# Designs tried in a protein design run: designed miniproteins, single chains, continued (2). Part 49

Each design is a single chain, and the fold is of that chain. pLDDT is the mean over its residues in the fold that is shown.

## One batch from the design tools (miniprotein)

Design m5787
Fold by ESMFold2-Fast:
Structure m5787 (fold): chain A 73 residues (1-73)
Amino acid sequence: SMELEATKLGFRALGLLTEAELYIRQGDLEKAREAIEEAKELIKKLEELLGKDHPLVKALRERVKELEKEVEE
């Protein structure tokens, strides 16, 4: 099921972004960047399943953008 696959990708992406936020708070910027990049790959797959305008895709992409600002050199 496409819906089930999208749900799995969404939960995994959200988990990675939560891990990234925790790594940023701990000062582990390299681990934070790694988690963000993994989340971006899952969000790309989610976008292919749901479309770029889906509320979940938009929310996850916005969270990525926020976290990337916090880890920029």
Scores: mean pLDDT 87

Design m5788
Fold by ESMFold2-Fast:
Structure m5788 (fold): chain A 81 residues (1-81)
Amino acid sequence: SAEILVGMADLQEGIGQLFASKGNYELAGDFFDRAGDLYEQAGDYEKAAESYLKAARAYKKAGNEDKAKESEDKAEELKKK
């Protein structure tokens, strides 16, 4: 259900924030990107876009420009809906 997907996404966001606070930006990006995917599946495009942008910022801090661009592109596509 959408409620379960949102709950799972909220958990992924929390884990991502924890890894970011510890300086592990690659893992933070992975968890924020997963949260975005789950919010998108739930139909919450605003939260999905926010999570993808958090992932992009984390990936940039990790030096992973390819994943950062992929997450930014996902966020931009959702803003057009």
Scores: mean pLDDT 90

Design m5789
Fold by ESMFold2-Fast:
Structure m5789 (fold): chain A 62 residues (1-62)
Amino acid sequence: SLSEEEKVEQEYNDELKKVADEVQRLVAEGKISPEEGRRLAVEEAKKIQEERDKKLEEVKKK
């Protein structure tokens, strides 16, 4: 079984992978440029990182 911290890390990794896969698909379909895709991925990763950090702080407070 996963600890609460491990669950947060798993969700973080899953969300990052979803963003990376979606950005790659949008670039492959010609809907956005590779440069736009990189910027979008960085922006979304920052949001996901902030949510993960917030959840980890909540888990640490007992």
Scores: mean pLDDT 82

Design m5790
Fold by ESMFold2-Fast:
Structure m5790 (fold): chain A 125 residues (1-125)
Amino acid sequence: LEAQLQQAQADAEAGRRVAEDLAYSTEKIINLAKEALDASPEEQKKLVKEIYEYTKYVAENLVKRAELLSPTLAPWVKEQADRLLKASKEAYEAAENGTPEEMKKKLQEFIDLAEEIRAEARARV
């Protein structure tokens, strides 16, 4: 194989790894959010706060890792991370200031978004 083909293969593998990381992280977030959706109102408020904090941590790490491993995918990963963070914050704000019904709605919107992002990430593997 030519050196250019070897580099292209390495870049493709790095991109696949970044997409796998995003898919794995969104899967974990989806599972936590579904558990929160089935919890009592008091537990939901606590779990939604924990999900928001975890989503912040995951978003920062996914972007940093993507920038190191796949500069080509990094802008897309950052866009998805920003979308996840915004939706998780909306669920958290609804948990703090809204009704249980509003919190469940925002949590479901967060799950739906995470499932969309996971599907997109899996398509890139």
Scores: mean pLDDT 85

Design m5791
Fold by ESMFold2-Fast:
Formats: C-alpha cells, sequence, structure tokens
Structure m5791 (fold): chain A 87 residues (1-87)
C-alpha cells in the first residue's frame, strides 16, 4: 500500500539522517509526504502535510538540509499517525 511505502521511506530517511546524509534524508522524507498526500482525503491532514512541505523546502533553500530533513521526517510521522488513527 502507499501507506506502507511512506512508512518505509520515513524509516530510510531516519537512517540517512543518523548517518549524516542530510540531503538523502530530506529527499526520502519528501517522497513519503507526497505519498501521504495521495492517501488522505481529509482536508486538515492535507493542509498539515502542505505546511510541513513548505517549511522543509524553506529550510532546504536556506541550505539547512539537516533541519529540513528533521522537519520533513517529524511531520511525516505525525501525518502518518493522524491518517492511521482515522482507520
Amino acid sequence: SLIQKAKELLKKAQEALKKGDYKKAFRLAMEALKLLMQVTEDLEDILFIIGVILRAIGLAFEGDYKKAAEVAIEGGKEALERIEKRR
């Protein structure tokens, strides 16, 4: 399922973050957020994910890929929890 793929991407993003591969962590977490956007029909969840994406992109544009990855991973985990609670 797309939810399982998003969960796997967030796990890989966290592993990349721990290894100091911040750009890879950011990329993987952003891919997870994109998949979660495709799964949810809840407007509040969609707006939450958009907010996470915009903040993470802003940090990446400032060159802070570590914080960008942390924000994207944390936001992705929160979005996943919200989506799973509605089932």
Scores: mean pLDDT 87

Design m5792
Fold by ESMFold2-Fast:
Structure m5792 (fold): chain A 76 residues (1-76)
Amino acid sequence: MEAKLKELKEEAARLAREAVRAYAAGDLEKAEELNKKALELLEEAKKELSDEQVKEILEAAVRAAREAAEEIERAR
């Protein structure tokens, strides 16, 4: 269980970062695809994991997205 939670947190964070990067680059199709994947991962996690574990996954994704957005704003 713990190994699965860690992997899901890492994957959600990665998808969130990539989606923000794609959006900033103007690649809206890729950004939408990555966002869909992230939502599917969260929906699947919600069915298998506790609310606390799902919150950890969501927090990891939100943090990664925020960090990516800040990096992009600074690089503009």
Scores: mean pLDDT 80

Design m5793
Fold by ESMFold2-Fast:
Structure m5793 (fold): chain A 137 residues (1-137)
Amino acid sequence: SEKEKKLKEAIENLLKNPTSVDALRDFLLTLIEEDGLENVLRAIEKVIREKNPENADTLIMKAAAAIGYLLIEAGREDLVDKYGLSLAYFKPTKQQILDAFDFNGDGKIGKEDVKALLNALYEESGNPIYKKLAEEL
């Protein structure tokens, strides 16, 4: 489908540019456009709690701030305000943004991070595209 193609292209671009905030932003925006910000935030929370349970609350707060800032840069301040992502206005650094989505702590947004998020999105949304793309990684 056209949705599968767009998401696959965003994933491929992120994996080619694993330290690019712009590539990460485009990937996250594609997910939000397909299934909404609430499902994306729930999926991120699930991955963080599974990978980093001891520091989960702090890491979830950092991820929420990072995604909120990327939404501000994309002109989506309406979503930041609606979902209470006010910490986004404190302007995280590029490294802080990348660290928030580096779930395995290897210093880049890699295949394992993307796969974990896609599997969690499948569980939250029921959208079979995420399961299919996760299996292709």
Scores: mean pLDDT 85

Design m5794
Fold by ESMFold2-Fast:
Parts: sequence; structure tokens; C-alpha cells
Structure m5794 (fold): chain A 71 residues (1-71)
Amino acid sequence: SDLEEFRKKLEEARKKAIEMVKKGEDPFTAVDKFNEEIAKIVQESKLPLEEAKALAVRETNKLMEEIDKIE
């Protein structure tokens, strides 16, 4: 489904950002790259914009929580 594909793309973007930080990338750079990818995923999604944005915010919050645990 479009929703499952969308969630998978968000999760993959978050995991990539976390891996970058764990490998010594600057957290600000990792978050910037994540935000660029998420914006593209949201804009290209077939989901209602409000739902897509809500899911993206949730994934961003998960990323920030995981980065905080590393720092």
C-alpha cells in the first residue's frame, strides 16, 4: 500500500541518518540531509498531505530522540 511504502521510506531515511551520526558524521549535517530527504518523500507521496506531514513529524521526533541517546 502507499501508506506502507511511505512509512518504509521514512524509516529508511531515519536509519540512514542514525548510521551517519554513529559513524562520526556531524549530527547537524545528518539532520539536514534527513530533512531534505523527508521533504522530498512528503511532496512525492500519494497520501493526503496532512497524514504525510504527521507521519514525517513522528519520524523526525524518533530521529531526534535517537541522536540525543548517542550524544
Scores: mean pLDDT 83

Design m5795
Fold by ESMFold2-Fast:
Structure m5795 (fold): chain A 121 residues (1-121)
Amino acid sequence: MEPVSGEEVRALVERLESDRLLDVAEARELAEIYARLYAQVTGDPEAAELLLEAFHRFLDAHPDIRLSGEQLRHILNALGAALEGAPLEAVEAMIASDTGLSEAQKAALIEAVRRLAEARA
């Protein structure tokens, strides 16, 4: 992965804080910036690739999905927490208590987190 620029970080933060809904293509672009930043901060590009693969599978299951920046942030944070070795039950509880995600999105995210934890094991 190439280094993330300050401009890319600014754009990511601004989009995640925006009330504008993101389509699948925009969500993929922002997730790529997030994964590159994750790789720089953690020094783990393989974990960043697993995060992107899990997120892409989530989006492929929901091709007509439109996400707020807050919803995208919650999804990426849950995937990141699973990669960082957070207890699966704690991550699932965080997803279940989220007020921005639909029940279908929560179920799909829990499945993605479980698959990601299994791939890491």
Scores: mean pLDDT 76

Design m5796
Fold by ESMFold2-Fast:
Structure m5796 (fold): chain A 80 residues (1-80)
Amino acid sequence: MPRVFLEMGFYRLAAQEAIRLKRLGFPLTKEDAEALTKAGEGYLKQGKYDEAIHYFREALEIDPSNERAKKLLEEAEKKK
């Protein structure tokens, strides 16, 4: 579905930019962690568990208190 693909593409680009900014030492916010979590959820829905795990781990490095990212990470690891 083109709409779902476009939404996932947006979150993937936002997540990759957040990872790049983190690598450059820029401060990241809960909004950046949420973008990473949504990108990971998109990969999880596609059955791409390794990519989903990667994005959830990056989100938790930015916001370790994100319960949604923790639960989705555990789900992705169990499905792998």
Scores: mean pLDDT 75

Design m5797
Fold by ESMFold2-Fast:
Structure m5797 (fold): chain A 57 residues (1-57)
Amino acid sequence: MLYRAVRDVTNSNGPVLPLKKGDLLEVLREISPRLLVARSLETGRTGLVPRDAVEEV
């Protein structure tokens, strides 16, 4: 399902996917209620994304 970043996410903590507000991404899997695995449609990178940093479009 297609999602959009609602805020910037920095890569200061481990395997977190860096995002800019407005970036589109495809959610691949939910690891926990707070964490998703997603692929950035902007960069093609895959990584962990905080659920509160994205919204479904």
Scores: mean pLDDT 79

Design m5798
Fold by ESMFold2-Fast:
Structure m5798 (fold): chain A 83 residues (1-83)
Amino acid sequence: SFEEAKKLLEEGKRLLEQGRYREAAEVAMKAVMLLLKYVEDKKVILRAIGLMLRAMGYMLDGRYREAAEVAIEAAEEIIKYLE
C-alpha cells in the first residue's frame, strides 16, 4: 500500500542514519517499487526508473551509502508527486 511504502521510506532513512547502508538501500528500493504502482505520469516513471538504475549500479559496486541516498531520493520524489 501507499502507507506501507511511506513506512519503508521512514525505515530506510532511519537505517541510513544508523550507518546500515546496505539495509537502507534495500528497504528504500522496495519503497520505490511499491510507489511506482501508483504513478501514471510517464515522465515521473522514467525519472524514477533512472534513479533506480543508478541505485542498482551503486549496489553492484558495493557503494551502499550512495545506493541508499539515491533510492531514498527516488521514493521522496514519487511521494511528493502523489501528494
Scores: mean pLDDT 88

Design m5799
Fold by ESMFold2-Fast:
Structure m5799 (fold): chain A 69 residues (1-69)
Amino acid sequence: SPEAGEKADRYGTLGVIYYSQGKYEEAIEYFEKAIEAAKQLPEDHPNREKAIETAEKLLKEAKEKLEEK
């Protein structure tokens, strides 16, 4: 669904906003939602792999920030 790609982008953007505010738990939640939304795209969709890779990279960075306690 085209809407799944839009949701992935929107959740990714919200994750970045929370990350920039130091709200890493909220950032993780939205990056996980972005990955879930991207996975709802068909396997042959041109944006699916890039959306998943981008959100997974950001999720890893947010999780690393929580481990720096």
Scores: mean pLDDT 81

Design m5800
Fold by ESMFold2-Fast:
Structure m5800 (fold): chain A 60 residues (1-60)
Amino acid sequence: SRLQQLREQQLRAAEQSREAARELEELAQRDPENEHIYFSSAGIWRVAADVNEMIAERLE
């Protein structure tokens, strides 16, 4: 069904967002002068992942 497809898309988006957050946190370690920018961006991606997971739960 379309609802199942949308749910799967939201779950994949959440996974990709969490991966992006991890990569940004690793970049912060390599560029400590700009760590605040990387950590702020990682935080945004983690919030996006949480929202995508909440949407997926509503699509069940």
Scores: mean pLDDT 87

Design m5801
Fold by ESMFold2-Fast:
Structure m5801 (fold): chain A 46 residues (1-46)
Amino acid sequence: SLEKRLEEYAKAAGVSLEEVKRDLEAIGPNAIRSEERARKGLPAEP
């Protein structure tokens, strides 16, 4: 689920889940996808 992915991201980044949710609300769901791509060594999305 998206919730589980956000929790894992928060844990890996060393931030709170609430902080990740706040960022997601501000800049949209694509921010999480871009972060996942960066971790995989893929090019940034346009």
Scores: mean pLDDT 66

Design m5802
Fold by ESMFold2-Fast:
Structure m5802 (fold): chain A 81 residues (1-81)
Amino acid sequence: SPELIAEIIRHLEAARAQLEAGRVDDALAALEELLGAAEADPEVPPAIVELLRRTVEALRTASQAEQLALLDQTIAEIRAL
């Protein structure tokens, strides 16, 4: 649903703000909670669950400079769906 997609984007934007503030562990914890909630919700499109999963995995191994770019790309890809 558009409302569910908007809520997911809002959580991603909140995590982005945490990354900008240097709160990497808080951002990762919030994104892992978002992924768990999305996986448990059958109304979330599988494509979005897959994007979130790949983003969380990539962020764990990414440099600080790569983290914001990766999250910005994920937000843009979800907005394009």
Scores: mean pLDDT 85

Design m5803
Fold by ESMFold2-Fast:
Formats: structure tokens, C-alpha cells, sequence
Structure m5803 (fold): chain A 56 residues (1-56)
């Protein structure tokens, strides 16, 4: 749904602001690179905890 697309856009925005690659973001959050890619494509939604960690 729209929530997955919006969350994915937010992940990409925060990652770019921090100067992180998808791999570095995956390492930070304890997930696979494929998971980060799926979030940014709007195919999966990160948890609220994962979003909070990325916002820090």
C-alpha cells in the first residue's frame, strides 16, 4: 500500500542524508541488503524500531 511506498522513500532519504550505502544501512539495522532494497522499492515495510534507529 501507500504506507510501504512512503516508508521506502523515507528510508532512501535518511540513508542519503547520512551518506550511507544500502549495504551500510543493512549493517546498521541488522538486516540483509536485499531487505533494504525491498524497503526502498516499497515491496516491504521496515518496523517502527528500524525506522527509529535509522532516524538517529
Amino acid sequence: GLEKIEAGAEVARLRREKGLSQRETAELLGVSVGTVSNWERGRRKPSEEQMRKLRE
Scores: mean pLDDT 83

Design m5804
Fold by ESMFold2-Fast:
Structure m5804 (fold): chain A 75 residues (1-75)
Amino acid sequence: MEELYKKARLEAIDKLQKAGLLSEEMARALRDIFEKGTPTQEVAKELGISPSVVNDMIAFVDSLAKEILEKKKKE
């Protein structure tokens, strides 16, 4: 179950990057947050954006990951 959620988050990042909604640097930073537990403050500093923007991106990825999981439950 936990592995499915992690995979859904990573799939969400890949889909958003393919759709042009996330840059390669943003996608990499989000993967670091989800896989390594990197603090949003460090990611925000590296990308030159505010932590609130990073949190908004995390929420967007989680929303898509939830949709991916719900769609797989229907199949």
Scores: mean pLDDT 78

Design m5805
Fold by ESMFold2-Fast:
Structure m5805 (fold): chain A 84 residues (1-84)
Amino acid sequence: SKEAALEAMLDRILGVEPEQQREIASKAGIANLDDSRAEIAERIQEHNIKLGKLARNSEAHPEELAELQATYQKFMALRKELLG
């Protein structure tokens, strides 16, 4: 999925220098990483909304809630690195 592909790209970017981050993003099909900063911020907000909804019914979706929490933390870490 697009979300899984983005998450895999984010995991690769988190451990490398800014110059290498752009190369990795380009190889992952993202032509301009700077243009993707807004998309990353939007995805963080989307995941936060999903977490709020699932947290209200955690008994119905305990594993999905845990997975979204982990993904949200990865996006927040990347946001800090890329957006400064």
Scores: mean pLDDT 59

Design m5806
Fold by ESMFold2-Fast:
Structure m5806 (fold): chain A 120 residues (1-120)
Amino acid sequence: SMTLTESGGGTFKEGGSLRLSAKASGFDFSKFNKSWFGVKPNGSFRFVAEISADGSTVRYNEDVAGRATISQDASASTSYLDLKDLKKEDTAVYFAAAYAAPGSGAKGFAIGEGTKVTVV
């Protein structure tokens, strides 16, 4: 019943930029923290970015700090990951996730199906 649908993956040039989007359905978008994770071709899992339900707290992995921006649009029920100065090491399947913010009265967790990014 809770879903996240990612888009924006594809093949990109090293040094370029991308925007990934995750459309939420079946939950109160304003009550959930949102995050992005990558799974690399070698199977290694990486946290990328997180934003609190109210937008007051943002956190990035050191590997993408200064290159990544996470944002959210409550009117569109969509979270975004912008990534610039792309490196070949950014090649991964990117997953959006959402989990109920503590104290929000909401419960539950959602993870998307993933969107594939290849940097050439």
Scores: mean pLDDT 88

Design m5807
Fold by ESMFold2-Fast:
Structure m5807 (fold): chain A 57 residues (1-57)
Amino acid sequence: SMEEEIYEKALEVFNGDEEKAKKVVETALAFAKAFNVPLSEKLFELSILMVEIDEKL
């Protein structure tokens, strides 16, 4: 599924950090619901950026 693909890619980006990978999936799903759009690569990219910003602030 797209959720599984996002989780696996996020896991690679965050060097195996399962908690951060889960946050990326949750964020992508929240965006998809808020904008009433399907999961996409762009939502995945935005979700990674949001998780990275949240961790640094």
Scores: mean pLDDT 81

Design m5808
Fold by ESMFold2-Fast:
Structure m5808 (fold): chain A 76 residues (1-76)
Amino acid sequence: SEEEALELAKRAQKEYNLNKEQTAVFYKALLNRYESHKEIDEKEFERMKKGVIEAIKKDFSGIADEIKKEADLSLF
């Protein structure tokens, strides 16, 4: 659900010291996962955190601009 995705995104934000834009990228990834899965278990959550944070570090500017247009940054 969107509420569960938001909670997981905020947890990752705190753990990895992400800014609002970086957190929005991760939130979008969680929402996409929830479209095909009823829940995200702890193992998948850890895998997603590592994968998305690596992506953020490698090409943040391009990803951030696309997500910024779709994500409500006031949620973070």
Scores: mean pLDDT 72

Design m5809
Fold by ESMFold2-Fast:
Structure m5809 (fold): chain A 55 residues (1-55)
Amino acid sequence: MTVVDITSDEDQERLTRAVDRVLEETRRRGLSPEEAEKLMTRALDEVKDDIDKKA
């Protein structure tokens, strides 16, 4: 995992949980690789926005 921004342990856990949740949702809903990638990008963007607002 490449760290681009200053992330706390808590922020690292948020990223990990967001990724895990997207993977779980992708499997559960049977999304295509393209849709899974879009969902992942959106989820990561939301997590980064939350981190930026709190940091």
Scores: mean pLDDT 72

Design m5810
Fold by ESMFold2-Fast:
Structure m5810 (fold): chain A 82 residues (1-82)
Amino acid sequence: SRREILIGARELAVESSIFLAERRLENDPRISEEVKKEVREKIEEIRRLLEEAEKADLEEREKLVDEAIELANEVEKKLLAA
């Protein structure tokens, strides 16, 4: 269905976002250890939500992916402020 295709695309976008965030944490020495810790904790929570979404029904999957997107936006904001 269109809903399943769109949610799958959103999941891939979140996965791509956290991959780039992890690469930045690894390569940018200007980011403080405090910010690195906070971002890593958020990335672990995002991964947990995405793993739960894969096993969930469509309605629950949409909710979990929305939560993952919100956390991914928080990661981006923290890295932009660093």
Scores: mean pLDDT 87

Design m5811
Fold by ESMFold2-Fast:
Structure m5811 (fold): chain A 67 residues (1-67)
Amino acid sequence: SAAQELRDAATEAMTSLLRYDPSSVAEVKRLAQLANDGIADPSRTPQVLQELKDLADKYRELLEAKS
């Protein structure tokens, strides 16, 4: 379902972010809210899903650079 894809994308982004910066509580809350907003408004689901995937990729790249 679209809701599950949004939750999965948010979880991936949050997991990568917390591995990069464990103190990123405010941004983790923002990512969770973004996913919830996408679930609440189906017209925004594709845009929110892409944004969460882009953020997950960004945080993964930051982790690789840190290593």
Scores: mean pLDDT 82

Design m5812
Fold by ESMFold2-Fast:
Structure m5812 (fold): chain A 66 residues (1-66)
Amino acid sequence: MQEEIDRDVELAIAEIEIAVTMLSKNPTEEDVKRLEEALKRMEEAGAPQELIDSYRKKLEEAKKKV
């Protein structure tokens, strides 16, 4: 079933959740790069567009403040 996702996607989601929380406080260039890499991995693995778009918005807002 598609409900079962690859480990890499699951780990990427976990990393993004942590990064998004940190970005709300004080985003750094390293955090932005990390989140961007995680997003690319999710996209390559076929993660839902809704999920990717949500995190991409967070990333773009963080990039403006870095």
Scores: mean pLDDT 70

Design m5813
Fold by ESMFold2-Fast:
Structure m5813 (fold): chain A 56 residues (1-56)
Amino acid sequence: GAAALERGRELAREAGILAAQGKNEEAKRLVDEAVALGLSPEEADRLAVEQYLKES
């Protein structure tokens, strides 16, 4: 549902923050969880990269 997709987007953005901190394994787990919640892999990766660039 919409709530699950919104949670997925937040997890994808959190993955970007973790990646900027060098926590790549944790970031990967959050991207995988975002996809499991219904986000496309492409949207999850895009959101994580956008957040990573903001944190870098």
Scores: mean pLDDT 87

Design m5814
Fold by ESMFold2-Fast:
Structure m5814 (fold): chain A 56 residues (1-56)
Amino acid sequence: MKPMPASQAESLKKSLEEQKERNKDDPEKVALYEKAIEALDQGDDDTALELHDKVL
């Protein structure tokens, strides 16, 4: 499959960082957001989206 556009990946990363800050009192959600951000940084867009979906 084609990778996510860079602009979309950056927007998703910012959203994940913002959601992590809003949920900092929930360590399970924080861990999932950190994993999603890490996957996105590695170019694993599918894993990042899957982890993001799990925290919603």
Scores: mean pLDDT 73

Design m5815
Fold by ESMFold2-Fast:
Structure m5815 (fold): chain A 107 residues (1-107)
Amino acid sequence: AVERAEEGVRLGREGLELAREAGGGEGAIKGAEAGYRGAKKGLEGAKEAGEDEWGKNAGDAGYGAGMSALEAGRGAERGGPVLAQGAAAGAVAGIGGEFSGELAKKK
């Protein structure tokens, strides 16, 4: 659970760097930032909950958020519809990561 969430944070950071380097505009950068934030919250929840179901859910949500941030960053490099899709995916997955991370902390 924690290792998966840590991978999500790594992917989210990579996505944010790609979005910034590509100059892909505010939408892509915001999507990548949201995904990276969700990944970090998922990691916090996974660490606090440990190896139980809540910790596993937080780790998986954090990984998903990190993956979506990476997609936002890669979309920024390509432009067009891929950029818009990555930004939206990063924002949605980021919210999911934050929610799941906080829920794991409150068990």
Scores: mean pLDDT 73

Design m5816
Fold by ESMFold2-Fast:
Structure m5816 (fold): chain A 90 residues (1-90)
Amino acid sequence: GLAEEFVERLKKILEETKEKLKKLEEAVKNKDIEEAKKELLEIEILEGIALIIYGVAKLLGAHTKEMDEILEEIREIRKKAEKLLEELEK
């Protein structure tokens, strides 16, 4: 149904966000501040897209608890990415 389609879209964004975190972790390992900043920006953009999808799902009455859980996972990845970049810039 419509709710399942929104969950699938959010899961795809979560997987893309995980891939960006992996690239950010490699950039941190290589002390590549510019690449780490780029990957964080892309994670922030993905979180923004996820929030738009979530808002549309709520507006259409298609919101589920699974969407809340996926958004929280994306948020935790973004927080981890921010902390890694802050530690790299010290």
Scores: mean pLDDT 90

Design m5817
Fold by ESMFold2-Fast:
Structure m5817 (fold): chain A 92 residues (1-92)
Amino acid sequence: YEEAVKAGNAEEALKLAAKLFNEGKFEEAIKGVELLVKAHPDSPYTPAALELLGLAYDALEDYEKAIAAYEEALKLDPTNEKARRALEQLKK
């Protein structure tokens, strides 16, 4: 199924981006998330990928881009409590 293949590829891309983030490779994680979002904008993994994008920009102290990423994550998944809490902290 084409949709299942797209979802599987998006999941693996998100796992790779998360691994890069955990290794402190924030710029590489950002590039990975941007590629995932462009290739799979309708993926169920895209809100989590945008949350990771926010976390990576926050780690780089690019708070404007971090806020934008968290707001987009919440727009796609309003139940993302981690993105909501991070956004509340950054807007203080």
Scores: mean pLDDT 78

Design m5818
Fold by ESMFold2-Fast:
Structure m5818 (fold): chain A 68 residues (1-68)
Amino acid sequence: SMEVLEKVRELLEKGGASEEDIEEVLELIRNGGSADEVERKLVRLVIQGRISPEDAAAIGKIARELFG
């Protein structure tokens, strides 16, 4: 849903992620990704230095809550 996308966007923006990082994560959610797929993308963003490990962990927890 759009509300799920907005929630994830707000958290990524609060964490200091770039617009490109945000769009990558949102695309996984839009295209029927899973919490595991979101977490894998967040790990890659951490490796690239584009998000902190703490912010990735927080978003991963929320992805698990959103995907059920």
Scores: mean pLDDT 74

Design m5819
Fold by ESMFold2-Fast:
Structure m5819 (fold): chain A 55 residues (1-55)
Amino acid sequence: MEKAKELIKKAEEYLKQGDREKAFEYANQALKLFVQSEDYEGALKASKIAAEALK
């Protein structure tokens, strides 16, 4: 799941930069990929980043 891991990394970088809109977008894309691959640990991590981006 290299693509989903890259999307998580970008989401975390955008959160660190204060770009919450981009952080949510990339985290949500990663979440969808993790769910499709049944990587529920990855999906949980992506979901937490997306939730943080909405604050």
Scores: mean pLDDT 81

Design m5820
Fold by ESMFold2-Fast:
Structure m5820 (fold): chain A 62 residues (1-62)
Amino acid sequence: MLSDEEIREILERAEQVIETETDPVVLRAALHELRELLKTITNPELAERAEKLIRKAEEKLA
């Protein structure tokens, strides 16, 4: 199971990808990774951050 520190690092990298990428293949990969990560998050602040990034990626793919 990932630590809160490891989850923060993954969310930070995912945020950069979602903000800068326009390629739908890359965005779909990031979205899948975030959805899988969210299943493991027990910290509510980190879960909320992951959910916001998921929504942003979904909006870019719409």
Scores: mean pLDDT 82

Design m5821
Fold by ESMFold2-Fast:
Structure m5821 (fold): chain A 83 residues (1-83)
Amino acid sequence: SMREELEAAVEELKAALAKDPNNALALNALGEALYLLGKYEEAVKYLEKALKLAPNSEVAKRNLAKALEKLGKTEEAEELLKE
C-alpha cells in the first residue's frame, strides 16, 4: 500500500541520515514522506533543517509551507513563500 511504501521510505531515509545527517536532499525527502503520512510536526523539523542547509531550495520551501499550513501556521507559510 502507499502508506507501507511511505513508512519504508521513512525508515530508509532515517538510516541514510544516520550516516550523513546534513544530507539536504534526504532531509527534504524525509519531510515530504512524513507530510504524506500526516506527521506534520515531524515533517516541519526535517524540512526546516533541509532549508537551513539549502536556503535557495524552492522544493524545501514549498514542502515546509505545506506542512506549516496543516499545523494552522498559515502566516508563517505565507511569509516563507514571499519573494
Scores: mean pLDDT 88

Design m5822
Fold by ESMFold2-Fast:
Structure m5822 (fold): chain A 62 residues (1-62)
Amino acid sequence: SKEEAEKLAKEAEELARKLIEEGKSVEEIQEELQKFIESKGPLSDDTGEEISRAVLEVLNES
């Protein structure tokens, strides 16, 4: 659902921000986010795209 996609995108965004604050590299952040996505099980393409956009926004602001 849209609400679930938005919730997961926000959780991924918060994780990315935490990793940036910890001084992780972009590569390390991407690896941790991939593990996060895999931990949630199979996601719809729409949900995956929303997560990717939220994360890219955070990375571009850092």
Scores: mean pLDDT 76

